# Designed miniproteins, single chains, continued (4), part 96

Each design is a single chain, and the fold is of that chain. pLDDT is the mean over its residues in the fold that is shown.

## One batch from the design tools (miniprotein)

Design m15342
Fold by ESMFold2-Fast:
Structure m15342 (fold): chain A 69 residues (1-69)
Amino acid sequence: SHHEEMAERAERYGALAVTYGQQGDAARAREALLKAREYAEQAPESEKAHRSVEGARAALREAGVDPPE
């Protein structure tokens, strides 16, 4: 379904944000997290999508990258 696809995209972009953050690419990490959040907002009932965004946000903070609001 559309919601399942959006949840999956949120998870993928969340993982991408973590990867960029760990590599020190703050700009790309923030961009990927914004996309993950936008996809998660399109799948509001998906706990998996929301946890992926929260996990990526925490990982960016741990890597010294200020996450977008």
Scores: mean pLDDT 84

Design m15343
Fold by ESMFold2-Fast:
Structure m15343 (fold): chain A 72 residues (1-72)
Amino acid sequence: MEEVQKRLKEAKEEAKKLVEEGKEEEAFRLLHDTIYEVFTEELGFPEEVARAAAEREAREFVKSVKEEIEKK
């Protein structure tokens, strides 16, 4: 559990940096792939559930960071 949380936090930090550099697609892919891999490999969720969660969380995170940058 601790390893899963650490990996997700590191991926979010890296994705945030990529969005700040204007690399939104790279940020989305990094976070999506990390969430999917963690959910399937570490947590044992079905692929369908993991894909849905990865898509939603990655898209929401990238959008949130982008909005934060645009408001500054």
Scores: mean pLDDT 80

Design m15344
Fold by ESMFold2-Fast:
Structure m15344 (fold): chain A 57 residues (1-57)
Amino acid sequence: GPLLEEARRLREEGIARGNGGAAASAGMAIQDYLNGGSEEDVRRGLEAARRLLEAGE
């Protein structure tokens, strides 16, 4: 679904940019989705990944 696709993109982007925190948060969102976790848990992981990418501000 769209959330899983976004999580994969954020993880790949984090890896490509060497942002381990963002990659890890996005990876957790993928795992939460695959383990049948709530959509809210996935969204929380995506928000964390985005904030880690922005966290230097």
Scores: mean pLDDT 78

Design m15345
Fold by ESMFold2-Fast:
Structure m15345 (fold): chain A 74 residues (1-74)
Amino acid sequence: SLGSSFVSLSDREIVEYIVKKENLPPGSYTITYEIRDNEVILLDVKPSTKKLKPGEFEVRRIAPNRYVVDVNVP
């Protein structure tokens, strides 16, 4: 559109991208990532203690370009 040249990935698209790129098996994960220059940079992946249903995720912004996601990979 006029006045915006930025194509932003949705939170869902970013989470799905990370899961596919890292080939994460089914399970619950806490993922920390940054967005720099339209690139998703993975910082950390660890098992999650959060109870989510398969396919659910929750995203928190912890810094201007840094995010934490809890996700249950089906």
Scores: mean pLDDT 77

Design m15346
Fold by ESMFold2-Fast:
Structure m15346 (fold): chain A 85 residues (1-85)
Amino acid sequence: LPVPSREEIEAVDRKLQELLSDPQLLEEAKRAASQLRPGEEQLIKEVEVLGKRARLSAVREPDGRSFAVLVNEETGASAERPLEL
């Protein structure tokens, strides 16, 4: 896979901030994350970033911390934000 450019990473980061500014989507992500076991992931929504498909997921790390993660499937560009449950 090609290494994502800074522009691609920044676009995904900006899109993640936009998505999490929606109270309904933020609550959906938090609810999904609260139901995950350490190391699990749940797809929340598919979106588009710079004309390419990206996946918004709730992720629970092995240490129990929860994150919303947006990954562009075509570029590999990703961004994450902690979810306070």
Scores: mean pLDDT 82

Design m15347
Fold by ESMFold2-Fast:
Structure m15347 (fold): chain A 111 residues (1-111)
Amino acid sequence: MEKLKIRAIVLVVTAASLRLIGLALDTLLEDEERGRKALELANKLLVRMIKKLDEMIDAKVPVAKLIEYIKEELRKMAKELRDIDPRLAKEAEELAETLEERVEKALELLK
């Protein structure tokens, strides 16, 4: 069960990362300077989050702590992006708020 939950978490984080990068790319098409800043910041924060998540998984940190960490990092990302790309910030906040639901649905798919 825990191994499947970790796989569900990785899948959800991957999907969230692709969604956030996609939105930053949409901003880049409308406003090159703002979109570039949003993309660079989002990429930096996502890479850092993924690296720390991999370290926590290797350290066998409980699933509940992995979820808490991801939620906190997505909320921090939303705060940092708010002044650059409010739409991207709102999506990061929504992903943080719905993370547990997304993981449970992904877990059912991976069964």
Scores: mean pLDDT 87

Design m15348
Fold by ESMFold2-Fast:
Structure m15348 (fold): chain A 71 residues (1-71)
Amino acid sequence: SPSQEEINHLVKYLQSLSDDQLTQMVNDISELMSEEQKKQLEKLYNQFLQDKSDVAVASQLATLILDTQLG
């Protein structure tokens, strides 16, 4: 599992991206995912787009991305 510092760094990075850059990143990471993980990613991504300041949602999205890159 990723560390809290790694999660916090990715959250800050995700919050700095444009919607187009976020969509590209999400599409790229989804290629590494199972169908179950893709559904979770879509849900979290849509929630993040509604409120980018929601740290709980941003942290869950960041954790899923980091877990996918490591597994």
Scores: mean pLDDT 85

Design m15349
Fold by ESMFold2-Fast:
Structure m15349 (fold): chain A 92 residues (1-92)
Amino acid sequence: MELTPVEAIELLLLFAESTKSDDEILQEIKKRFPEFTAESVEEALLKALDILEKNIDQLPKETLRYVVEKLKASPKPLSPEIQERLDRLLEK
């Protein structure tokens, strides 16, 4: 099911702050957001970014910038698709 914008931010920060494996991160996402469905960390991140993009006018730019900077500083490599979407999020 769809996350709230606050829950989407929490999911993105959980990933950004984690040094755990993708499987462990996915299990933590499932525990914290039991009604949220994703088969991979990549899918979970894409769905969270979709929620932020849909609600961009409701979110402070400082909050969006903080989330983007944390994700880019993550020890986990981000796919090119995720990186492009993060850059696009700050342009609006």
Scores: mean pLDDT 79

Design m15350
Fold by ESMFold2-Fast:
Structure m15350 (fold): chain A 59 residues (1-59)
Amino acid sequence: MSEAEREALRRWLEQAIPEFKKLTPEQQDEVLAKVDELIKQGKSFDEILEEAKRIVESL
């Protein structure tokens, strides 16, 4: 994943999940890694968002 793609995903998560901004940098990187994994699995954006939200809420 390019740095530009990573920043785009971070921006998207910050807009979609307000709690994401409250996470530590390490926790944010963990969420981004899981989102990248879901994208590679061919999940829809709605499914990715639901899973990301659950991960953020667990942290």
Scores: mean pLDDT 79

Design m15351
Fold by ESMFold2-Fast:
Structure m15351 (fold): chain A 70 residues (1-70)
Amino acid sequence: DKDKKLKEAAEQEKKHVEETYNLSEKEKEEFFKKIDEYLEEMKKAKTEEEIEEIRKKYAPFFVKFAKKAE
């Protein structure tokens, strides 16, 4: 089930952020919002090509949040 795997991956990522990153509540909410947006776009993707384009689109945002945590 694609939706179940995507949801589980998003939940694991949110847990990792919560446990590992020393972010403010606002920054954490922004990060979680981006994870949720990524999940919704991934659910709409029909091909591996579309999935890869979505990953490329969201990668800079996740890198930006990771740098704030460091």
Scores: mean pLDDT 74

Design m15352
Fold by ESMFold2-Fast:
Structure m15352 (fold): chain A 81 residues (1-81)
Amino acid sequence: AGLEGLRRAEELGAAGDADGALEAASEAANASTDLGVKAGAGVAALAVAVARAVGADAAEAGALAARGARAGIAFAEGKKV
């Protein structure tokens, strides 16, 4: 459940939907007790907040959210990245 939510967040973020990516990441964090899933969701949220603060567009914010979700997936799967 949690990993599926992060994969959905990665897909939405890569498509330029930063808000959709954040909702999917939030659902993933709520569905899982896994620290990698929660960390990935947190990184996605922080990346969007930073992108908005520096004046990045929605596509750039989405791309950063997707990268955060991907890092969380890798961490939860025990992969070194």
Scores: mean pLDDT 76

Design m15353
Fold by ESMFold2-Fast:
Structure m15353 (fold): chain A 64 residues (1-64)
Amino acid sequence: MLARIEALLATLRRAHEAGLPQDVLRSLARELERLGAEAMPGLSEDQRKHLEALVAEARAIEAA
């Protein structure tokens, strides 16, 4: 699951750099947040911290 979330964040970063519409960026960020919420209960403390950092970055892009 984390590798999929990391891949989605990489896609979101590229979409943001390419100047894709805000609705597309928001959709990608929301999907990442949804996957993160689903993954969270099964993760170790270190994995949770890593996931929280990925979600925070996605939210920052969504808010821009």
Scores: mean pLDDT 81

Design m15354
Fold by ESMFold2-Fast:
Structure m15354 (fold): chain A 113 residues (1-113)
Amino acid sequence: KEKFIEAVKKYADELLPEPWREVVKLAAEGKLSPDPRWQELSELVYKLGKALLGEVVENIGLNTIFVYRAAAGTTDPEKLAKFLVELVKRILEETGFDPERAARVLRATILDE
């Protein structure tokens, strides 16, 4: 779990531009962004990270957890961290790096909305 947090921070530094890099790093620690526009994205990234580690998380469906763990193809915390950061990067790219749109897409994918 500590290895997962450190790996998320490492891959955020490598793969994400600012300010999204800081948002994802804060999310790995279970912290919300000080900017309210990024708070929902921070919360959703944190919840998905816990789900990928096999933890039961409120408002995340068990089927969603199984699907994303299967897609990651691994139980290694460092590889799961890379998968999480790459998924967030793709969603950010698809939404033009808009935090509200990114949060909506991520919420739909992990909460089965």
Scores: mean pLDDT 70

Design m15355
Fold by ESMFold2-Fast:
Structure m15355 (fold): chain A 58 residues (1-58)
Amino acid sequence: MSPKMQEYFDSVDHLVRLLQQGRVTEEQVRAAVDQMSRDLSPEEREQLHRYTDELLAR
């Protein structure tokens, strides 16, 4: 995985931890992921969203 993509996955992990701690809502996590993924390719965005969905389904 590229270093840039790893930073995006780490950011999603951090947001999901905040959600589990009750500090943010699922809606805020999804909005933040949408915002940070705007500079990514369509394939990278789909990969990031898929990862986010998998973490939120836990």
Scores: mean pLDDT 80

Design m15356
Fold by ESMFold2-Fast:
Structure m15356 (fold): chain A 77 residues (1-77)
Amino acid sequence: MEEKEELIEELLRLVREERPDLSEEEIEEARELLEKQSTEELRRGLEMVRRTREVVATSATDEEGRRKLAEAHAALK
């Protein structure tokens, strides 16, 4: 029971990180859909989201690093 709620919260957190502009109402609708899933289905979904995010984050890390360096350089002008 508590484990299922933890998985739902973690999935919603990842969804929010990828789409931070989602409304709270849309997040609540997503929560209701996730609550209908089994614990195993939630675990599988979380693992898939994490894998996808890891690939995207690896690609984005280099861009974020370059952007941060450019921001620092601009601030010194």
Scores: mean pLDDT 66

Design m15357
Fold by ESMFold2-Fast:
Structure m15357 (fold): chain A 73 residues (1-73)
Amino acid sequence: SSKRDQILQAARDAGDRAADYATDVLGLPLDEAFRIAAEAAAKAALETGKKLGVPELGEEIAKELLDAADRAL
């Protein structure tokens, strides 16, 4: 898989985990859960980009994810 695909997969996994925790454990409203998930996904993109030696790509993907979340709210 490409480095971009690896970053996107890590972001998805982190976002899904954060969303599940926010809704199932904390009982947060969907808008708050969605924001928490987006922040977790962006953080995972940044960290995975650094780990793969492509921090700029991680930053680009994190920005795309946060911009998409802002448009969805």
Scores: mean pLDDT 85

Design m15358
Fold by ESMFold2-Fast:
Structure m15358 (fold): chain A 95 residues (1-95)
Amino acid sequence: SLAEELKRIVDTIPDPEQANAEIDRLVAREEKRIEELLKEGKITPSQALGRLTVVHFLANLAKQVIENPDDEALRHFFDAVVEGNDEHAVEAFKL
């Protein structure tokens, strides 16, 4: 999942500039995937907007963790969001 890939970046790339660059590449990949699904009629414009909102939210949260490595509360929140996305991935895209 996107959340698991973002957690891997946060956990394995100690350089903030490199970590942010990898997050930006991951966001671009997911934006392209969503655009392709929309063009193929596999999702509605509302579903595409919802998915893009989640992608941007998760990416920004990961970047905040990288910028604030001593903020334990922020790290715990990020880990809980990642875990919740894995448990509810199917429901997260049904709105």
Scores: mean pLDDT 81

Design m15359
Fold by ESMFold2-Fast:
Structure m15359 (fold): chain A 100 residues (1-100)
Amino acid sequence: MEEYVVSVTVVVKEEAAEEVIERLKEIFDKYNIEYEVSVERLPDGNVKVSFKATLKDLEKAKELVKEIEEEIKRFEEEHPGAILDVTILIIPKSKVPGEP
């Protein structure tokens, strides 16, 4: 069975990072899936937040991505200029780079 990795990376202003992390976690929690979150402070003072989750169903992965995109859009409307960059990918797990 093929599994799909949903990778979400958002670059936000430091003051917005906590709220973005909380709102995205709530979406992943609704799907009752295991996910990893990493938070990296960039040299410019902005924060890079990355979420990764593995799903067995491509349609559910697409639904998750759609909810994340809608939440990011709402956040941008509430906090104009707080989100600097967004990258969302759905990758078949077989195509994710493994350790050598």
Scores: mean pLDDT 81

Design m15360
Fold by ESMFold2-Fast:
Structure m15360 (fold): chain A 74 residues (1-74)
Amino acid sequence: SIEKILEGFREMLEDPSMPLPLLHRLIVHELKRLAKEDPEAAKKIAEEVIKMVEELLPGTPFGEELIAELEKIA
């Protein structure tokens, strides 16, 4: 379910104990996997995750790098 995937990504983005390199890797790898199976669903999820990153991590180098990678999928 798209809803459950987005909830999981939000929980990871809100977790202050999550290492940022691991968070980046998990999100990008999962979306690249989804893009091979269902590119339209992956695009929709990437667009929603970009909005979450802009909300939760605005102006951070990490957030900007993650958005740039997700824009390649969206």
Scores: mean pLDDT 83

Design m15361
Fold by ESMFold2-Fast:
Structure m15361 (fold): chain A 76 residues (1-76)
Amino acid sequence: SMDKEKLLKQFQDAKQQLAVVLDIMAKSTPQQQKSILITMAKQFRKLAEQMKKAGMPEELVQEAEEQAAQLEAQAK
């Protein structure tokens, strides 16, 4: 399905963006870091929900949910 292919690419792109963003965070203020973490967590939660609704493998959905949970924990 083209929708599944698009979601998979969006998930891979989000993981790559997260790596770049985490590197930038090392030079950011605590307030900026929290904002970045919250924004990225919301994006991974949205991707997990969309992938789940599209019937993608549970392993991919769990990976996205776990990534969101880790970012949410770090934002505290």
Scores: mean pLDDT 85

Design m15362
Fold by ESMFold2-Fast:
Structure m15362 (fold): chain A 98 residues (1-98)
Amino acid sequence: ALKSPEVQELRKKALEALKAGNYSQAADYYTQAAKIAEAAGDYVTAGVRYVQASEMYYLDNNYEKTAQALGNASDAYKKAGRDKVWAELREESQAYAS
């Protein structure tokens, strides 16, 4: 998925949005890239993209969406067999949801 023209275009759009200070839009592009990676069975890449989306929502002061994105990252890393990583992300997601 990383070399897909669609994924490369989404990464470019995410960086353009980040440079413009449009963190919510950058997060949406990272979330789209994560979903493409999940569909391809690349759960590690999906987890990374969901963490990037959570960072963008955090910069946007949207803690509810930060929690949701971290939860999605945790689920992706759990599917990838990364036990310590998903547990830590799940705990962080719950902290932002409160």
Scores: mean pLDDT 84

Design m15363
Fold by ESMFold2-Fast:
Structure m15363 (fold): chain A 78 residues (1-78)
Amino acid sequence: PRVPITTADGSVIALELLKPLDEEIAKLLSEISKAAMEGDLERAREALEKLVERGYITEEQAEEVLRKIEEGLKKAGL
């Protein structure tokens, strides 16, 4: 399954999950989306690390998402 994550600058990241969505992971995805919109890199990193730990994404995917969130923060002037 694929989920959109919108960054602070309005860019969209298409995150492909390696496993089906469940209610617990839906909460983590909501935290990531909120952190990405607000430019909160620390919160985004923590939530992405939990997705990696649970096998929903790779470490490479997590790093790419964090990089794009940081780019969005810079473009938004935050």
Scores: mean pLDDT 81

Design m15364
Fold by ESMFold2-Fast:
Structure m15364 (fold): chain A 65 residues (1-65)
Amino acid sequence: SDEVRRAAELGRQAGINLARAGVTDPEEIERARVVLGRSLRDRGYSEEAVEAALRAFEESWERHV
């Protein structure tokens, strides 16, 4: 639960940062998404937490672009 919430916050921040950088390229967004997921898995986050982070990433980018 706490892990999932922390991962979602990391994903949200990553999405906001990408939007602030002016990135609207679907290919660049997908690359950032893949890198985020891999980074979290490498740090030992569960698949549930990774999925929450990727969802938060997409939602926050959409809201701030």
Scores: mean pLDDT 86

Design m15365
Fold by ESMFold2-Fast:
Structure m15365 (fold): chain A 95 residues (1-95)
Amino acid sequence: VEHLERAIESLKKAAEAAKKGDMDTAIRYLQEALDHLSRAAAEADFDTQVELSVLIIHVAVILVDLRKGRMTPEEAAKAAENAAKRVEDLLEKIR
């Protein structure tokens, strides 16, 4: 639970950094979110681990696209906000 809450916080911080055009900071927070999601997956049951694996891939794709300059700041902010909401929805489902 704590790792999922930290992942949500990091994704929200990534979105705020992207809104400000600070893409390096957004990338750093996306990396932090991936670390927290991976730690949550390691402690999860099989069904939750599968759902977390999908979210990890989704966030990893956002990170790669940002690093390659394939996303605008607006697209990056929206993607990070959508990822945070998906993690929040999963957290409510497993509580």
Scores: mean pLDDT 84

Design m15366
Fold by ESMFold2-Fast:
Structure m15366 (fold): chain A 79 residues (1-79)
Amino acid sequence: MLSKSEIKRIKEEFKKHDKDNDGFISKTDLINSLVLSSRNGFDLSRLPKYKTLLDKYDKNGDGIIDYKKMIKELDELEK
């Protein structure tokens, strides 16, 4: 289960990687960013949990995530 702080961090990573503001990001680019963030206190033990979450939104297996849909569901968890 993800905490509110973890959900906020995921939202910030998505926005950071959507430079074109098209609502889609590369799953690989996001994972690489989270790994780099481990130098700044990101817990790598949570990486499998994030991969599982991303896989749910990679419906066609092309490695592209509709992050706006994912953000909407995360927002409903935070209200």
Scores: mean pLDDT 67

Design m15367
Fold by ESMFold2-Fast:
Structure m15367 (fold): chain A 100 residues (1-100)
Amino acid sequence: SLPRMLELLEELEEAIEKRDIEKALELLERLKEELKAARPEILAALADESATTQTAVLLRLIGALETLEILLSKEELSEEDIKEALAEVEEMRALLESLL
């Protein structure tokens, strides 16, 4: 569900800020499963939008999760990597909140 994804994003942001990367990666896997489950809810929220817009929103959410996995899976995380990861979380939050 969209509310569950927002809850997981809040937990993910906290884990990233605390440099708890193992927990962040666990939360990211849970977010991927929630996105799969929420696909019908997302499409319903975008029912009045074009197929192109629907596809773009879904691809942006998938892309954000892939970017986060790449950043958080690095052997050595820089402060820049952490800032980029937090920026991706905020973009996902804004996008999901726009669907509510």
Scores: mean pLDDT 85

Design m15368
Fold by ESMFold2-Fast:
Structure m15368 (fold): chain A 72 residues (1-72)
Amino acid sequence: MAELERLVAEAAALVREAIAAYAATGRVPEDLLARLRELEARIRELAATQPDEVRQAVLEAVTAPAAEALAA
């Protein structure tokens, strides 16, 4: 799961960057959104081969920062 762990960590970092950018400008940079979408697709594909518990944990780890930003 090294690739999945790496992608999840990268996605979490990019989500935090997106939150900071949105807080500062009211917008998320297009390049950053493109990277997030690419990572989401790759994480989803890799997670689909894992047990449900692992898949849910991965989705929660990536989604929690985004959910906080959307709730602001």
Scores: mean pLDDT 71

Design m15369
Fold by ESMFold2-Fast:
Structure m15369 (fold): chain A 75 residues (1-75)
Amino acid sequence: MEELEKKITEAVQEVTDVLSGSGASPEARVRAANYVIDAVESGDAEKGIKKLKELEKELGKEVVEKLIEVVKKVI
């Protein structure tokens, strides 16, 4: 539980840093952050990566790739 909370906190910080540099809408940024958090909570990196790839049109490929790296690093 405490280790999971630490991983979620780390993921939220890194996701915020990645998304703050993006031109994406607030709605798209919230959706991306939720997908990363869900991946960390479930421990299912593959499912999280698949969901993030669906946002490529809204966020752009480079932002999505950085979010995928956050998922891989934290999980």
Scores: mean pLDDT 79

Design m15370
Fold by ESMFold2-Fast:
Structure m15370 (fold): chain A 61 residues (1-61)
Amino acid sequence: TRYLVTLTFADDTSDAQRSQAVRGIHDLLREHADEPREVREARAQELARSLGATDVKIVEV
């Protein structure tokens, strides 16, 4: 399964921090692919918040 991940950050967040966060979320979703969708999305949202994201959108494609 593939995911489209969109993260929103504060305007002062660096491109490097944004890129690292997006990669981290994709890595988490791949590592937990065997878990229920609700659990994967909850983990992804928690990680995104810990990385400074103010909003998280995850779409399965």
Scores: mean pLDDT 78

Design m15371
Fold by ESMFold2-Fast:
Structure m15371 (fold): chain A 68 residues (1-68)
Amino acid sequence: MGTDDAAPEALAAAARELALARGAPALAEALAPLVAEIAASPPERARELEAEVAPRLRELRLEQLGEA
Protein backbone atom coordinates (compact mmCIF):
# COMPACT_ATOMS: atom_id res chain seq x y z
CA MET A 1 0.00 0.00 0.00
CA GLY A 2 0.94 3.61 -0.25
CA THR A 3 0.74 6.28 -2.90
CA ASP A 4 2.65 8.98 -1.12
CA ASP A 5 4.17 8.82 2.35
CA ALA A 6 5.87 12.20 2.58
CA ALA A 7 4.78 14.83 0.05
CA PRO A 8 1.63 16.41 1.54
CA GLU A 9 2.30 15.20 5.10
CA ALA A 10 5.85 16.53 4.99
CA LEU A 11 4.53 19.98 4.09
CA ALA A 12 1.99 19.80 6.92
CA ALA A 13 4.62 18.69 9.41
CA ALA A 14 7.08 21.36 8.29
CA ALA A 15 4.42 24.07 8.50
CA ARG A 16 3.45 22.98 12.01
CA GLU A 17 7.04 22.86 13.20
CA LEU A 18 7.83 26.28 11.78
CA ALA A 19 4.69 27.83 13.22
CA LEU A 20 5.26 26.32 16.66
CA ALA A 21 9.00 27.02 16.72
CA ARG A 22 8.49 30.67 15.84
CA GLY A 23 5.43 30.99 18.05
CA ALA A 24 3.27 31.89 15.08
CA PRO A 25 -0.05 30.09 15.58
CA ALA A 26 -1.59 32.50 13.07
CA LEU A 27 0.65 30.99 10.40
CA ALA A 28 -0.66 27.53 11.25
CA GLU A 29 -4.21 28.83 10.95
CA ALA A 30 -3.45 30.44 7.58
CA LEU A 31 -1.76 27.29 6.27
CA ALA A 32 -4.32 24.89 7.78
CA PRO A 33 -6.91 25.22 4.98
CA LEU A 34 -4.24 24.79 2.29
CA VAL A 35 -2.60 21.84 4.02
CA ALA A 36 -5.98 20.24 4.72
CA GLU A 37 -6.98 20.66 1.07
CA ILE A 38 -3.70 19.09 -0.05
CA ALA A 39 -4.22 16.15 2.31
CA ALA A 40 -7.88 15.70 1.31
CA SER A 41 -7.38 16.32 -2.42
CA PRO A 42 -6.66 13.69 -5.06
CA PRO A 43 -2.96 13.18 -5.86
CA GLU A 44 -3.04 15.31 -9.02
CA ARG A 45 -4.67 18.24 -7.24
CA ALA A 46 -2.46 17.77 -4.19
CA ARG A 47 0.65 17.98 -6.37
CA GLU A 48 -0.44 21.32 -7.82
CA LEU A 49 -1.30 22.75 -4.41
CA GLU A 50 1.98 21.38 -3.05
CA ALA A 51 3.89 23.19 -5.79
CA GLU A 52 2.13 26.42 -4.81
CA VAL A 53 2.77 26.01 -1.07
CA ALA A 54 6.27 24.48 -1.22
CA PRO A 55 8.11 27.70 -2.19
CA ARG A 56 6.45 29.57 0.69
CA LEU A 57 7.45 26.94 3.24
CA ARG A 58 10.94 26.87 1.77
CA GLU A 59 11.21 30.65 2.05
CA LEU A 60 10.22 30.47 5.72
CA ARG A 61 12.84 27.75 6.27
CA LEU A 62 15.52 29.86 4.62
CA GLU A 63 14.61 32.83 6.80
CA GLN A 64 15.03 30.63 9.90
CA LEU A 65 18.46 29.45 8.80
CA GLY A 66 19.39 32.66 7.05
CA GLU A 67 19.73 33.28 3.34
CA ALA A 68 21.64 30.73 1.27
Scores: mean pLDDT 59

Design m15372
Fold by ESMFold2-Fast:
Structure m15372 (fold): chain A 94 residues (1-94)
Amino acid sequence: SMMEEREKKIDEILREMVEKALNKEGGAEEYVEMLAEIARLMGREDLADFLLRAYREGGGEEAEEELLERYGELLEEIEKRLEEVVKEVKEKLK
């Protein structure tokens, strides 16, 4: 199904993020672009647009406050999914 294909793509991006982070690879722009793609795949183009705009404008306290207020719950969902992938990747390396 289309939902299963989107979930698989999200998992693939999350795994790439985890592998890059564990190897101390990648830059802030690359991680922001990966987070924006995850947000789009979750049907949250508003968060994707916000992340890319905030990064281009250099961020700031107001942007951080707006991000947490409007998208904090979605960011927590993404973070929990990342933690789950970290456990799976670490188990595979043992």
Scores: mean pLDDT 79

Design m15373
Fold by ESMFold2-Fast:
Structure m15373 (fold): chain A 95 residues (1-95)
Amino acid sequence: SMLEEVEKLIEEVERKFEENRASMTPQQAADVEQLIENVKRIVKELAKKKDEDTLRQIAKSLREAVKETGLMMEASLGVAELAYAVTKTVEKQKS
């Protein structure tokens, strides 16, 4: 399921964020956490509407961001960039 793929990718971002939280300033941590929560809320609403095409685009963007930013390595900057990229993709899709 596309929803399950997106949820797993968000979970991976959250896990990497928590692993790197101690290396972040409180302001950086709060900003990244807010972005992740916003993305989770939007994904939940899209799931209710069964908007598979938008979820597919989010999954693709998130997967590419994970590969390009090196989020698979424990990097706080990569986590912040990933959260931003997902939020930007969802907002662009609504335009």
Scores: mean pLDDT 66

Design m15374
Fold by ESMFold2-Fast:
Structure m15374 (fold): chain A 76 residues (1-76)
Amino acid sequence: ELSEEELIELVRHRYELVRALVERLLAEGRHDEARALLDFTISTLDGLIRGAERRGWRDLASLLRGLRNDLLKLRE
């Protein structure tokens, strides 16, 4: 089982890769694929936020909300 701190580190690295992939897809004109990845990732983050809140993992929940907000800005 992962600790909150280990999950925070994993989430940060994972979503840096997602952001880079979204930016690449947009640069390649693959707008539908970029939007689908953003929508899927935002939905995943919503689930993770609820899970973190239920476990009392406040720092992880705060990080996830910040990442969600950043991805929403990329959606337009």
Scores: mean pLDDT 83

Design m15375
Fold by ESMFold2-Fast:
Structure m15375 (fold): chain A 99 residues (1-99)
Amino acid sequence: SENDERARRLIEEGNRLIEEGRYEEALRLFLEAAKLAEDPLLKALALANAAIAAARLGREEEAKKLMKEALKAAEGLPPEEVARIVGLILRAIGEMVDK
C-alpha cells in the first residue's frame, strides 16, 4: 500500500538520522512509520527501531514500552522475520546498558 511504502521510506530516513546521531528526529520518523504501517513486519521494524532511538536518548521507560509493542506486532510473523525484530530489540537493550 501507499502507507506501507511511506512507512518504509520513513524507516530508511530514520536509520540515516541514527547514523548522524540525530536520535530525537529518528524517533519521530520511526513512530510515524509505525502509525502508517499496515504490514505487521514494517510496523514491528518501525517500533523496534524506535526503541533503539529512545534507548540512545536515555528514555528507558519509552524504549521498554516500544520493545514490547514491537514484539506484539511481530506475533505471527515467520521465524526469520521474528529473529530480525529480536535482533533489533537486543540492540536497543545494548544501547541502554552500554557503559
Scores: mean pLDDT 90

Design m15376
Fold by ESMFold2-Fast:
Structure m15376 (fold): chain A 100 residues (1-100)
Amino acid sequence: KVLVVDATDLIDLPEEEQKKRFESLKEEFAKADAVGLAVDTPYALASEIKDEVPEVGKNNVADLVGPKGARVAYLASKITGAAVVNAPTLEEARFLAEFL
């Protein structure tokens, strides 16, 4: 079961508001085997951006430095615990999540 979420509107919101949105989505993400997140960012697994970003905190996405979209995807993964992939469009995010 794949869940696809459009998060392009979240990219310019403050981190606290992004956290609130993902906390409210936690149960829906838990029901999915994989989540595709549409944000304006390169194709990436949120958990894997740590390899390219030396300052990634275990407890807090505020420690993540990088593209805004990658930060939103990382926050989604950390708050919900779901397997999250990100892509610039909903269609691409869905296709990538199907392969998780």
Scores: mean pLDDT 62

